# Designed miniproteins, single chains, continued (2): the designs that were tried, part 87

Each design is a single chain, and the fold is of that chain. pLDDT is the mean over its residues in the fold that is shown.

## One batch from the design tools (miniprotein)

Design m7013
Fold by ESMFold2-Fast:
Structure m7013 (fold): chain A 117 residues (1-117)
Amino acid sequence: SLLEKALKIAEENFEKIKKRVESTPLYKNASPVQKKRLLFDALVEEIAKKLGINDKSPLREQVAVIAAAIVVLGKYENVDLTDEEALEKFIRDVLFLDDSQRPLLIAIIREVKKLLE
């Protein structure tokens, strides 16, 4: 599935992306939450690029990319992704989601749960 392909790309490329991002002055001067956002954004960009997904792609494809990045980064950050409250907080921290974006949050949580088997 697209979701499984996105996860594989995220897992295979995370260490390379992490090293690249952590070497930047922007990352070194960032707050802890900003550091998570920088890693999340870079990981999403790499997955999307490799799959040919962009902001004009169907929402379901964009959500698959986001979910894969959440799983990989969340595991790295020791977030309990099986705890829905912890998962929701982590998603909100990295994506700047407001209350109007609740349907998007729910869609991401659903796809993350599928990836956790």
Scores: mean pLDDT 88

Design m7014
Fold by ESMFold2-Fast:
Structure m7014 (fold): chain A 78 residues (1-78)
Amino acid sequence: MVELKEEIKKLAEELNVPKEWLEKHAEALNLYYDLLVKEGVPEEEIEKKLREILSDESLTEADIFMDIAFAYMERAIA
């Protein structure tokens, strides 16, 4: 199983996110976090974005990947 980033784990514990949901989406969440860090997004803003994702149990893996794709597009299309 893919291990969640520590920052994601801290927020998930604070928000009481179901462990099963976290395990299912761990890879997508890690990719999203790494992308935001790579793009130089401030930690406070990363936390806000992660809180929005983790608070919405209706979000699918596809929704998380769309957010990742959007961030890549912002970098590629100056």
Scores: mean pLDDT 69

Design m7015
Fold by ESMFold2-Fast:
Structure m7015 (fold): chain A 88 residues (1-88)
Amino acid sequence: MEERKKKIEELKKKMKEIEKTGDEEKRKELIEELRERAKKGDKLAEIELEILESFERMKKAIDYLEKVKDLKSLEERIKAIEELRAKE
């Protein structure tokens, strides 16, 4: 149990550093490392990999939605304001 706790703590530290720096390359390296460990039957690495991949997918989805909605939101807001002014 001691080794497992140490691995969890070490993983948390690495995740915090990646989040703080925004270093996508370090994030990719961590994902690959966890993937290799999961293939060897490390159940803890498998769970952590799943969490990290889900987080990365969420970030990509948010970025995509922000770009698409921001462009459409700007045009739609201008049009909506114009229509409201025309009605008054």
Scores: mean pLDDT 66

Design m7016
Fold by ESMFold2-Fast:
Structure m7016 (fold): chain A 93 residues (1-93)
Amino acid sequence: SEWEKLLEKAIELLKEAIRMEELGYHPAVVATIAHEAVRLAKQAFEVALKDGKSEEALRYLEKMKQLADKLKYFGKRVSEELERIIKELKEKA
């Protein structure tokens, strides 16, 4: 499904951001990748809500939030954005 592909891409981008941070990339570069992951996640939820797949999308979000918590510089901000999306999804599901 379209929403699943978008969330899988978002998860891979978060994993890449974590790897880049571990390799000592500048926080601004890591943030750029992490922000792109959040953008894809938002797009995926809009599609998942329309398709009646909110519960399945929520599981991917929880996984993304766990990954975001591994980021040192932007983990809290990314996690907070994902938490807002989770709340929005729960309210509409």
Scores: mean pLDDT 80

Design m7017
Fold by ESMFold2-Fast:
Structure m7017 (fold): chain A 98 residues (1-98)
Amino acid sequence: DELDKRRVSMAEIAEMFSKKFGARVSPAEVREFFGLEADEVTVGELEDAVRRLIESGELIFDGEKQILGGSIVKRITGKEEVTIDEFIELLKKKNAER
């Protein structure tokens, strides 16, 4: 998938979350939250990291409502829940804007 091969930096994700949700997170905190070892990853690697957080219980995913919640979402976004579409659209928008 072309989207899965696109690269995003932890700095870009932190900036998107700060602008979209008013959450104040650093690139280092974003990397730590997702358990990533690099400052830049593919969208597919980011999606895999999100899946691991769901499996650990730190991230709650409601598949029927397509909603993400839990302590990590609240810390990153300042909201108790966000839709998965909103999260994906933030990644797509940043990649389209380059």
Scores: mean pLDDT 67

Design m7018
Fold by ESMFold2-Fast:
Structure m7018 (fold): chain A 70 residues (1-70)
Amino acid sequence: MVTRAEIEALLKQAEEAVDAGKLEEAKKLLDQFVQAFREAVKAGQLTDDQIADLGARFQAIVAKLKALEA
């Protein structure tokens, strides 16, 4: 089963990849995050606050990545 720690690790790695200019790696990590996040939400492993915080941070990283591609 996917754990909260694994989901947060994927999000942190994606953010670090964006900051390092590794945009393709960041995209793969964000895809893995989405899959893991959806599974954890379905399994009831995240609180509403954690879902909101992780979702907001995901959107911020995606926005940063898109700005760097422009």
Scores: mean pLDDT 81

Design m7019
Fold by ESMFold2-Fast:
Structure m7019 (fold): chain A 94 residues (1-94)
Amino acid sequence: MKEEVLKLLDELIETFLEAMKSVSDEDILTLIGLILSLIGIKIDLEWGKISPKEAVERAIDIVQYVLDNLSLPADIRKKLEEILAKLKELLKKL
């Protein structure tokens, strides 16, 4: 479970880095802040400072915020929706 959470956090960070190439300058700063938050979640999970459940819950909130507030290319939006679905399924098992 912890390894699956770390893998999804890595996929999410990579997707946000890709999104930065396609968003407005105003949204770039928002994405940078969220990427740093995801890196913090990953570090805290690796060091055992947060549970896998808490890491997944925080990641879900971040993905949902981006989907609700940022104008994203369709391919990036689809990737984020797929990651969100995987996070929600994983949360049911935690």
Scores: mean pLDDT 87

Design m7020
Fold by ESMFold2-Fast:
Structure m7020 (fold): chain A 70 residues (1-70)
Amino acid sequence: SKMDELREIIDDQVRRLTQYLRQHPDADPQALLEAGQKNVRGWGDELGLSEEQKKELQEYFRRQFEQALA
């Protein structure tokens, strides 16, 4: 499904962001989380997703990002 494809893209983005954070200790994880969630909402807008679907993807990004940093 389109939602599953977007989750795979999010998983890839989270991996890249966590690698970036490991190499850049001065980077702000909160700022990267906020930027990532904004980008995900933008993808949803371009694809005509519902508000519920966009929120689901933003929450998925947050959960994956927080788990990767734990």
Scores: mean pLDDT 86

Design m7021
Fold by ESMFold2-Fast:
Structure m7021 (fold): chain A 91 residues (1-91)
Amino acid sequence: SLEDELEEKKKKLEELKKKGDEDAKKTGDAARRVDEAIRSGTGREVGEEELEKFHNLNSKSTETLEETSRKLLEVAKVADEMVKEIRERKE
């Protein structure tokens, strides 16, 4: 059934959203730990290596978010067109 398949996909989307929220929290916590290490002045050289890793991962995640945002906008456009077609078929 198409409805059963849609419900399954909806559950997967909710799981992915929850995972995304948790990953965002972990990223925020990691950023705060780096900020605290810099403020303490302890391990200045170690902090530079960790900052480089953070910048590299942050750059990659930003590119992924921008690409994902564009794809989500495209999905929204397709959904709007589908709704329009369904409404036109009922009239």
Scores: mean pLDDT 67

Design m7022
Fold by ESMFold2-Fast:
Structure m7022 (fold): chain A 82 residues (1-82)
Amino acid sequence: SLEEVRKELEELREKIKEAKTKEEVFELLKRALDLAVEAGIISVEEAIGIKLRFIGMILDGASLEELKKFALEVIDELLERL
């Protein structure tokens, strides 16, 4: 259900806040995007675009806190679309 998807996204949001590495943030973001695609909230193309923006931030030297902020903003947008 969409309520179950909301709960899973909220749990991923909390895990992102606690993440200690850039890799962990990316894995959690990918899980949130996969859930959103499966639930029909975003397209596969939108999910790819978000992943590419995250990778671009890493290549540009973004800090762990900047990457967390980006991932949390993405999850908040997904929660608003539910």
Scores: mean pLDDT 91

Design m7023
Fold by ESMFold2-Fast:
Structure m7023 (fold): chain A 96 residues (1-96)
Amino acid sequence: SRLEELKERLREALEEMAREVEKKAAEYPDPERAREALERFRELRERALAFLEGADEADLERMLRMVESQSVDESALSEAEAAALQVLGEMLRREA
């Protein structure tokens, strides 16, 4: 289904982002900055995956509309929704 296909693409985007963050962290001259970047991404990944596990088609359509409008009110989003929106935006940018 469209829902399952989109969820799989988002998981693939998260895996690609993980590889990029790990590569950039290895290039940081400051090991504390590298650790902070890796930890922030781990938190982002966990929150995004939590959203995706419970999301239905309406949830994903809402997120897509937010990305397409380039209008995000972060105060209206849960931490999980904000993380998922960030990953969705990155996925769409890479596919464009």
Scores: mean pLDDT 75

Design m7024
Fold by ESMFold2-Fast:
Structure m7024 (fold): chain A 69 residues (1-69)
Amino acid sequence: KLEKLEELFAKAKNMSEEEFELELAELLGISREFLEKDPEKAKLLMYAKLLEILGLEVSEALQKKIAEM
């Protein structure tokens, strides 16, 4: 996953912000429908998954907030 993330960031310069967000969401396992239906929750979940891929612990507070949404 980290290798695919690095490749996506390398392509980011030649992509629109919207296209980048859609590809990042797909890479993190978030559907386009979910991103459109509830962008706030989708972004929070993406952030949590990104931290996990980077080997950082997702805080208990962040996990709880996502679960309650």
Scores: mean pLDDT 70

Design m7025
Fold by ESMFold2-Fast:
Structure m7025 (fold): chain A 94 residues (1-94)
Amino acid sequence: MKFEELLDEEARKKLEELAEKALAGTQPISVVIVDPKTGEVRIEYTENVEEALKLKKEYEKKGYYSVIIGNPEALEKYLEALREELSKKYGRPV
């Protein structure tokens, strides 16, 4: 299942706008990981973009979805929006 299949067009647009604002950030760099089977959200922290890209690729190979966020304020807003959308899909707070 693709990440786009988890969310409708409006939800994807909202999360994409938040992620774009986050990419302009610096250290620490966060990687948000979503399990498409459960809706579980995990956050991993890295010190540079190279490590963040490595983690993103490793989790994507395992069937997880991942987003790199460099700005801590944008991370909080992204997580709030993501949890709201996942709660709608899985019918419970996540």
Scores: mean pLDDT 69

Design m7026
Fold by ESMFold2-Fast:
Structure m7026 (fold): chain A 61 residues (1-61)
Amino acid sequence: AQEALQKAADALVKAINYLFKGDKEKARQYLDEALKHAADYPEGLPAVQAVAERIKAEIEK
């Protein structure tokens, strides 16, 4: 449970890193990975989704 949240957080960090490198495709892939891991930790899912929506907004620019 807690490991799923940690994996989701790690994937979000990777998504942000690729976004700043200009690799929107890799950023999107890691964003999807983060949401997949967060699905195994329902209590943390809303928080991960909130951060993911901010990253997605940056990708869409």
Scores: mean pLDDT 77

Design m7027
Fold by ESMFold2-Fast:
Structure m7027 (fold): chain A 84 residues (1-84)
Amino acid sequence: LEEERERLKNQVDRLKKAYEQYQAGYDGLRKEAEWAKKNESDEVAERLRNMAEAAQGIADEVKERYNKTQKEADERIEKLEKEA
């Protein structure tokens, strides 16, 4: 029971950290694109914007997986508590 609960919490925490990293990457690329528009070329700015859009897509996918895994973990923990 303790091992199962710890495993589920570790899995959820890992996904949360992944989501936070991808979201931070998206935010960083957006800021970099704004900086590049002022200090670099339009080509560099466009490339960074495209990378930011791709990073946002990945962040959204990881967020969905995180939300699903959190819900499944909560449901499994509730079932274990009802059986105890």
Scores: mean pLDDT 78

Design m7028
Fold by ESMFold2-Fast:
Structure m7028 (fold): chain A 55 residues (1-55)
Amino acid sequence: GAEIDDLVDQTASLLSESTGIPTTDITDGIKSEMDKYGTDNTLDQIKNLISHLSS
């Protein structure tokens, strides 16, 4: 859904700025994690990462 896509894009942007890895490569990696570990588990990891980076 749109909220998931927005969260993925936000995470990819933040990680791209930090690492220099293209956002498309990061997005593909996140989608791979969702396929492997499930969407909810991956989203929880992303939310925790964003929360940690924003605090």
Scores: mean pLDDT 75

Design m7029
Fold by ESMFold2-Fast:
Structure m7029 (fold): chain A 75 residues (1-75)
Amino acid sequence: NERLVRTLEELAELAEKHGRRDLAELLRGLAESVRDAPLDDETAVELFDGLIELAEEQNLPQEIIDLLKRGREEV
């Protein structure tokens, strides 16, 4: 799913901009994994739901949460 990969890469750039290099590395790794083995729509939605929950629990910037929600809608 090219859109999912793109969203994960954009999220990685935003995470890096906010000093979250750990999250940026994780998101880039996920983007590479999805590129090599595309997820079905159900698994992609579950991935975004988990990332949104994590972002809200960690009080990440609203722009990251908004991009995650946009990505979920595009699955």
Scores: mean pLDDT 79

Design m7030
Fold by ESMFold2-Fast:
Structure m7030 (fold): chain A 80 residues (1-80)
Amino acid sequence: MSDQKEIEELKKVHKEIKELAKELKASEETLGLAEAVALKAFKEKGPEEALKAGKEVLEMEEEEREELKEKLREESLKEL
């Protein structure tokens, strides 16, 4: 069943993002943001895009992370 394969792929994405976050000494807040962005990308575009999105969050500049946090907050409010 493809659903089981998707779960395994998501676990691999999450593991790689967490490992990169520890290597970069990212804050727990930054890791959480990267995981949230990766999960969203995984559901919409699949595991390769999810991994790229999460890594981009971990590697982006602080100013870009602030913009991303605000964008995600606005999206959450629109879904309420």
Scores: mean pLDDT 76

Design m7031
Fold by ESMFold2-Fast:
Structure m7031 (fold): chain A 87 residues (1-87)
Amino acid sequence: GNQQTIDFLQRVISFYQQALDNQQPVTFSDDDRAQFGQIIRDVQNGNITADQGYAQFQQLVQNGNTVMSDDQIQRIINGLQAMISDI
């Protein structure tokens, strides 16, 4: 499997899991969802490193304007875990 993609996805999962565990608000928008998908593709295709992808992800979540529910965060975690399983 691509180790850079696994490292990136695991870091993002850890971010969301920490937010759930600490009851910290996480924000997202429709533009953020599209950009997040592009970051995942860029790491998968080797266009950027896991470190670069995670830095872009952190900037992205700072600019969100809609607070996510715990259920929405859990769905993202589950989706990212499924992506790792397919690698």
Scores: mean pLDDT 82

Design m7032
Fold by ESMFold2-Fast:
Structure m7032 (fold): chain A 100 residues (1-100)
Amino acid sequence: QRAALQEQIARLQERIAELRRQIEREGPDNAKLLGQLGQTLAQLGDLYDQLGQTEEAIALYEESRRLYIEAAKLTSDDPIEEGIYLIAAGVNGLVVKKLK
């Protein structure tokens, strides 16, 4: 049970590292990569919350929210894409408020 969660955490941390390297290579203006990083950080936050590591989970959700807001700024000319990122950011903000 706990070992399986730790394996999932390790895999998400590897994916986060890969996404950060891709963003460094592609530049900061790739909304899709920022969105994918935000989603992966939120998934990691869910796992830390399940382990009772609430403070770590909050930090991950707040970072995810910031990335979604940046992705939304890059897609302001596409109201559907912008809306998707802003909804994801809002959901993370509500989760943080619930955990405090």
Scores: mean pLDDT 86

Design m7033
Fold by ESMFold2-Fast:
Structure m7033 (fold): chain A 75 residues (1-75)
Amino acid sequence: MDQMKSLLQQQIDQLQQEIDQLYNEGKISQEEYDKLQKKIDEARQLLDQGKFEEAFFKISETASEIYRLKKRALS
């Protein structure tokens, strides 16, 4: 049953890529990047512990925050 773990890992990797891009483009501050990185690290830790539901919620919260920051950058 590695399908759920694989899907959640792909989502975590995508969030990492998105925050790296936003930071490199100067669209978020170092403080915002560090906070998002901490949330991504927490999601990875939950996934490694087999806490798939908690990992999913952490991923969803982080994705929502990234989306808000992207919307700010367009304004």
Scores: mean pLDDT 85

Design m7034
Fold by ESMFold2-Fast:
Structure m7034 (fold): chain A 90 residues (1-90)
Amino acid sequence: SAMEKLEKEKEEASKMSPLEAKIAEARAEGEAEEETLEKKIKEAREAGEKGTEEHKKDLEEGAKLGEKKKEEIREKKEKEAKELEKEKKA
């Protein structure tokens, strides 16, 4: 109802401090970088299945490195978001 929309607008307004916008952007950037790496990992595995046994091993190592890199990106972006949350409280 109209009252629920007004409550949502109040929530949105309270959420949309400049600092909260930066936090949302940092998380969105992390997700985009993870998706890019996921695509590259899939492509590498697909190529490995059609390649030689040596290429398959090299691509598997590359895929493992890509998974670690995704985790590092996630942790870095989450850390950035947490630091911004601390600034919001200070």
Scores: mean pLDDT 67

Design m7035
Fold by ESMFold2-Fast:
Structure m7035 (fold): chain A 82 residues (1-82)
Amino acid sequence: SLPTAEELTQIYGVGPKLAQKIVDGYNSGQWSSAEDIEKKIHGVGPVLAQNIYDVITGQKTIVDVDVELGVRDLKVAVEKVT
């Protein structure tokens, strides 16, 4: 299933307004590729667009994206502690 807007905010660089645009665009069939996200959403670069696209298509988890972006330990993201 598609991640919720709230779950998408866990991706570094994705705020609530951006997360909602991603969910709305997915439901409208706007996202055929990562490039569509990059071109249609202001402030999203190619790396973030690819990571968002991989998450919404189920190819990556949000944790995988955070690891790839190097944001596992918190200065600007919240960490899960066991």
Scores: mean pLDDT 69

Design m7036
Fold by ESMFold2-Fast:
Structure m7036 (fold): chain A 95 residues (1-95)
Amino acid sequence: SKKEIEKDILEKLNTYIERAKKEKEYEELAEQYRSGAETLREKLETSKLTEEQREHIEKAIKLLEEAAKAALEGDWKKVEELNKKIAEELANAIE
């Protein structure tokens, strides 16, 4: 029916609107991960670190960049897994 077609179109539009809102939130989260990686890069340049501490920080930077990508892709399971690994690397590097 004509009413059914209108409803299907409106539901599809609402889905795209919600997706656009969600994409904005994903971009903000990705920017937070990128900012964290940049802060750690500055620490590598400005801090007198052991080789072991440097390696853990470099690994954390890579994981933060991967988490930013996963966030933009909406892969929340991957974001959660990467967050745990980031915490472990930072605990070993900056105790």
Scores: mean pLDDT 71

Design m7037
Fold by ESMFold2-Fast:
Structure m7037 (fold): chain A 85 residues (1-85)
Amino acid sequence: SLEDEARRIYREIYRRLMRGEPVPQELLDKALEFRDKLGEKETRRISARALAEVMREEGKKAGIPDADEAAQDYLDAVEERIEKS
């Protein structure tokens, strides 16, 4: 449940950022709280997956033909770095 909540909060933050919308401080505070509760490595992983999901969603809406490939390449690179850390 905490991991599911973290995924939802990170996705909301990234959706707002990609739309040029302001991110409420409450969401940023929750993101910091998840780092404390889940640990740095796990929150980095959840955050990276959330960003990849938003890249796919917003990229498709913007008509970017390779949005899925770009998002997957990003996620693979981040997960590789996390595993080696």
Scores: mean pLDDT 82

Design m7038
Fold by ESMFold2-Fast:
Structure m7038 (fold): chain A 75 residues (1-75)
Amino acid sequence: SIEEKIKELDKEYVEKVLTSSEAERKEYIASQPKERLEELKKLYAEAGVKYDVRQLYDELLSLEVKEKIEELLKE
């Protein structure tokens, strides 16, 4: 699943996002390597949804976006 892929790509990030406040999450995302964030951003854009980096992770955890990106990863 997409949630499992995100956990494999960034287990620390997923745990931080799930346990942190919105403000802490924003600060954590800003400290992350751009290469990793751009990879996820590309997958999200190919699924037909475009957001800033913070929203990209939040939306990846949503049910509808998980399904769209899962289909993209199968291709």
Scores: mean pLDDT 53

Design m7039
Fold by ESMFold2-Fast:
Structure m7039 (fold): chain A 74 residues (1-74)
Amino acid sequence: VQKAIVLDIEPSQIPLLQELRDKVAQPQVDELRARLSAGELSAEEFAAGLEAIERQVLKLAEKEYGIKSEIVDV
């Protein structure tokens, strides 16, 4: 079973979510990539790290902008 994340988001909130990803997710993704390149992470751990970063961004988006997320079966 595949899962997808659906956002209950207004068009005006899309730039806010993107800015939040750029500020919060991008530095953490860069750090995970550096650790992967150094041999400190497996591909599985890297994928789990990316998932955790996305969840953090969605939590912040809900807190700051009221953007709700739902996990649905595809």
Scores: mean pLDDT 76

Design m7040
Fold by ESMFold2-Fast:
Structure m7040 (fold): chain A 61 residues (1-61)
Amino acid sequence: SLEEEARRIVEELSERLERVTREALAAGLSMGQATELAVAEVREWLARNPEALAILEEVAA
């Protein structure tokens, strides 16, 4: 179902956000810098996976 696909996408995005944030902070970057990198990761992932954004928008409608 679209709801199941949306859940999988949200879980993947959450994992990527957490990973990038953890790695940035571990590297000594500020929370602001970590946030910038995490946002960039999400933007890049959605750009590479436009079908995922479409699924999220469909479920949110």
Scores: mean pLDDT 86

Design m7041
Fold by ESMFold2-Fast:
Parts: structure tokens; C-alpha cells; sequence
Structure m7041 (fold): chain A 88 residues (1-88)
């Protein structure tokens, strides 16, 4: 999945650290729901949503916790945000 992280980082102009964190979280959700094949598409949708809503600029050049960023911006935990907006 290093290849996936690199590809999405270039395509969406987002931090590899952010993409890696979200991918790991989606992998954990996939284990619970037993549908790993949908994780990549869900990750792409979430990253596109983050970029569209202006999070990209706030993540540029900073190693900030995505959990804290999502909570400050949306009032939701990362788990609740992905469940609600990631269309799990």
C-alpha cells in the first residue's frame, strides 16, 4: 500500500502521513466489516472530500494529527467523520 499512498499523495496533493493514517483506519474498518476491496475507493472519496472542503491547505507542510484537524473543523471525531461523510 506504499504505492497507493504515493499515488494518492501525488494525485490529490496531500501529505503521505495523512493518507497513511486514513488508509490504516479504513483497513481496521474493513476487518470489522469484512470488505477490504472497498477500502481504496472509500479512501479516495474521503480524500477528495477533504481536499474539496479546504483541508488540503491546512495540512500542507505540517505534521498535524488528522483526528484533531477533523474535530476542530467539523466537531466530529475522525471515526464519526469517516462513518458519516465517507459513506461507509
Amino acid sequence: NEELIERLGKELNLSRHLISTLLKYLEELSEKHKDASKDEEKLKEILEFIKKNGFNAKLEGEELSITETVKKKTGLSLIDFIAKEGKL
Scores: mean pLDDT 53

Design m7042
Fold by ESMFold2-Fast:
Structure m7042 (fold): chain A 107 residues (1-107)
Amino acid sequence: SNLQQARELRRLGNQYYQQKDYDSAIQYYKQALELTPDSDLLLRGNIHSNLGDVYDEQGKTDEAIAYYEQAIADYEAAAARSTDPFERGVLAVAIAVTRLELEKLKK
């Protein structure tokens, strides 16, 4: 399925990010995003956050800010529709962490 392929592409992006191959990480994260359904707001938020992290590491501040803001919007939309306490906990942490990264870049 597209969702399974999106999760695998995100995992590959994470591997390249850890190796500091930021260009490959961005390529795989963007491919993962294209295959992620609009309804999977948690996965979309996670991929947007990953893109924010990569652009931040490259010193591309405007791109990093834009992706972190998209990640927060995705997470907040996911939290608004979620009734699962575990998912809501994960989203609350993701929002808090992403907001901290965003606020550092706006200084």
Scores: mean pLDDT 91

Design m7043
Fold by ESMFold2-Fast:
Structure m7043 (fold): chain A 80 residues (1-80)
Amino acid sequence: MAAAERLIAFFAGRDEEVAEWVRRATSLSEEEILENMSPEVRELMKRAIELLFEYNAPGGDAAELEAAEKVKAELIAELE
């Protein structure tokens, strides 16, 4: 998803270790990741998305947090 790619690019700029992990994950096409991923790997990726949002959400406007939760839900839904 274009929204997911932009969000991943945003997070990649935040922290060097998180950026390195995101760079490795995004070296594959989104379709290759989703279509060739086993259900177990999809569950791990859902957890990684949750942790990424938790790590990079230091607090902010309630509307921004709500928007982030919607994007997180959309990313998790793509993995289902």
Scores: mean pLDDT 57

Design m7044
Fold by ESMFold2-Fast:
Order: sequence, then structure tokens, then C-alpha cells
Structure m7044 (fold): chain A 97 residues (1-97)
Amino acid sequence: MEEKEKLYEEIKKLKAEVDSLQARVDTLRARGEITDEEYRELKSLIDQAKGLIDAAERALEKGNFEKAKSLIEMAKDTVEEAQQKLDEAVRRARERR
């Protein structure tokens, strides 16, 4: 029960981070601050993170805590990669201007 609650809190935090990241990417794309290619790469990573989060929730609902933990860690890694690529894209945009 306690472990399940902690994993749900981690999923909730990851969902908030993914939503924030998506909003930032969409805003930068709308402003022309990132390229179409960079937007596609970032969107792919965001979609991958969302899929991993959904899979983690399903694993928790089934009581498979080990699988849920693994999927949460994969989602965290994917979000970190997306954040790094976004920071690189923003840096490149400043260099182009």
C-alpha cells in the first residue's frame, strides 16, 4: 500500500513534468524558436514518455510494482533526454539569431 502510493505520486509528478515540457515545446515552436526537425524529435520523446507513464499506471493497477518501477525509471530517462534536447535546441536558436 505505502509503496503503491509512492509510485502513484512519482507518476503524478512525471505527468506534470511531461505536460510542462509539451507546453514549452509547443510555445517555442509557435514562436519559431525551434525548427520543424527539432519539434518532431521532441514530440517523439514526449509521446514515448506518455506511453511509458500509461504503461506504468497499468502495471500499478495490476499490482506489478517491479514492472511499474522499471517503466517509471524509463519514463524519467526519456523526460531527461527530452529536456536536454530542448535546451540544446534553444541554445542553437540563439546562435542562429
Scores: mean pLDDT 85

Design m7045
Fold by ESMFold2-Fast:
Structure m7045 (fold): chain A 92 residues (1-92)
Amino acid sequence: SLQDRIEELRREILALLEAAKKEKTPLDFQLTHQTEDILVEIQRLLREKGDPESSAQLDEVMAAIQALLKEGVGVTPEVVKLLRELLELLRG
């Protein structure tokens, strides 16, 4: 189902964020900018869809990414790729 695919992507993203935190992945301007743009678009689509289940599943991911960036820890290209896949699922 759509919820199962969102849950799979959520778990994969969270695992990659934990790896980035452990390895202290350096901030990359381009990857950070891409990540912030994707998160803004995800939040916009969640508001437009009015889907509380998808919103709940993604709140943890969005909070985890924001916390990492605030601590000066970067995201990897793999995280950006999974976020783009998540965005496309939300677009339908």
Scores: mean pLDDT 83

Design m7046
Fold by ESMFold2-Fast:
Structure m7046 (fold): chain A 120 residues (1-120)
Amino acid sequence: SKEKALEAINLFQEILHTLKNIVLNFETNPELAKKELEKLEELVKKFTEYVSEEEQEKLFEIMEKLRKSKTLEELVEEAIELVEAMTEALVKLLKEEGLDEEAENVRESAESFIEELREL
């Protein structure tokens, strides 16, 4: 439904915000980064309710890699993979609901966020 697709966009934006907090605090405030990671796991779990079983499995695999990241470089790389995978799933969902403009906006937001992460 269109309502569920729009809810998925809001959840996606909250996930991006949470990922940014994890990356920014990873070295300087590890305790806050850990709390934000726990929040990210719950948000990604909610996001998987909107995607296929295959997409859900891929997202959980990326989350395990992100959780095991020991360096900021590894964390950024896995965060980018998570954003790319979620963007593909969400764009597909939005296009299936006829929300082509929203799909474009999600893709542009994701690209801007990935560029910001790569500059760290």
Scores: mean pLDDT 89

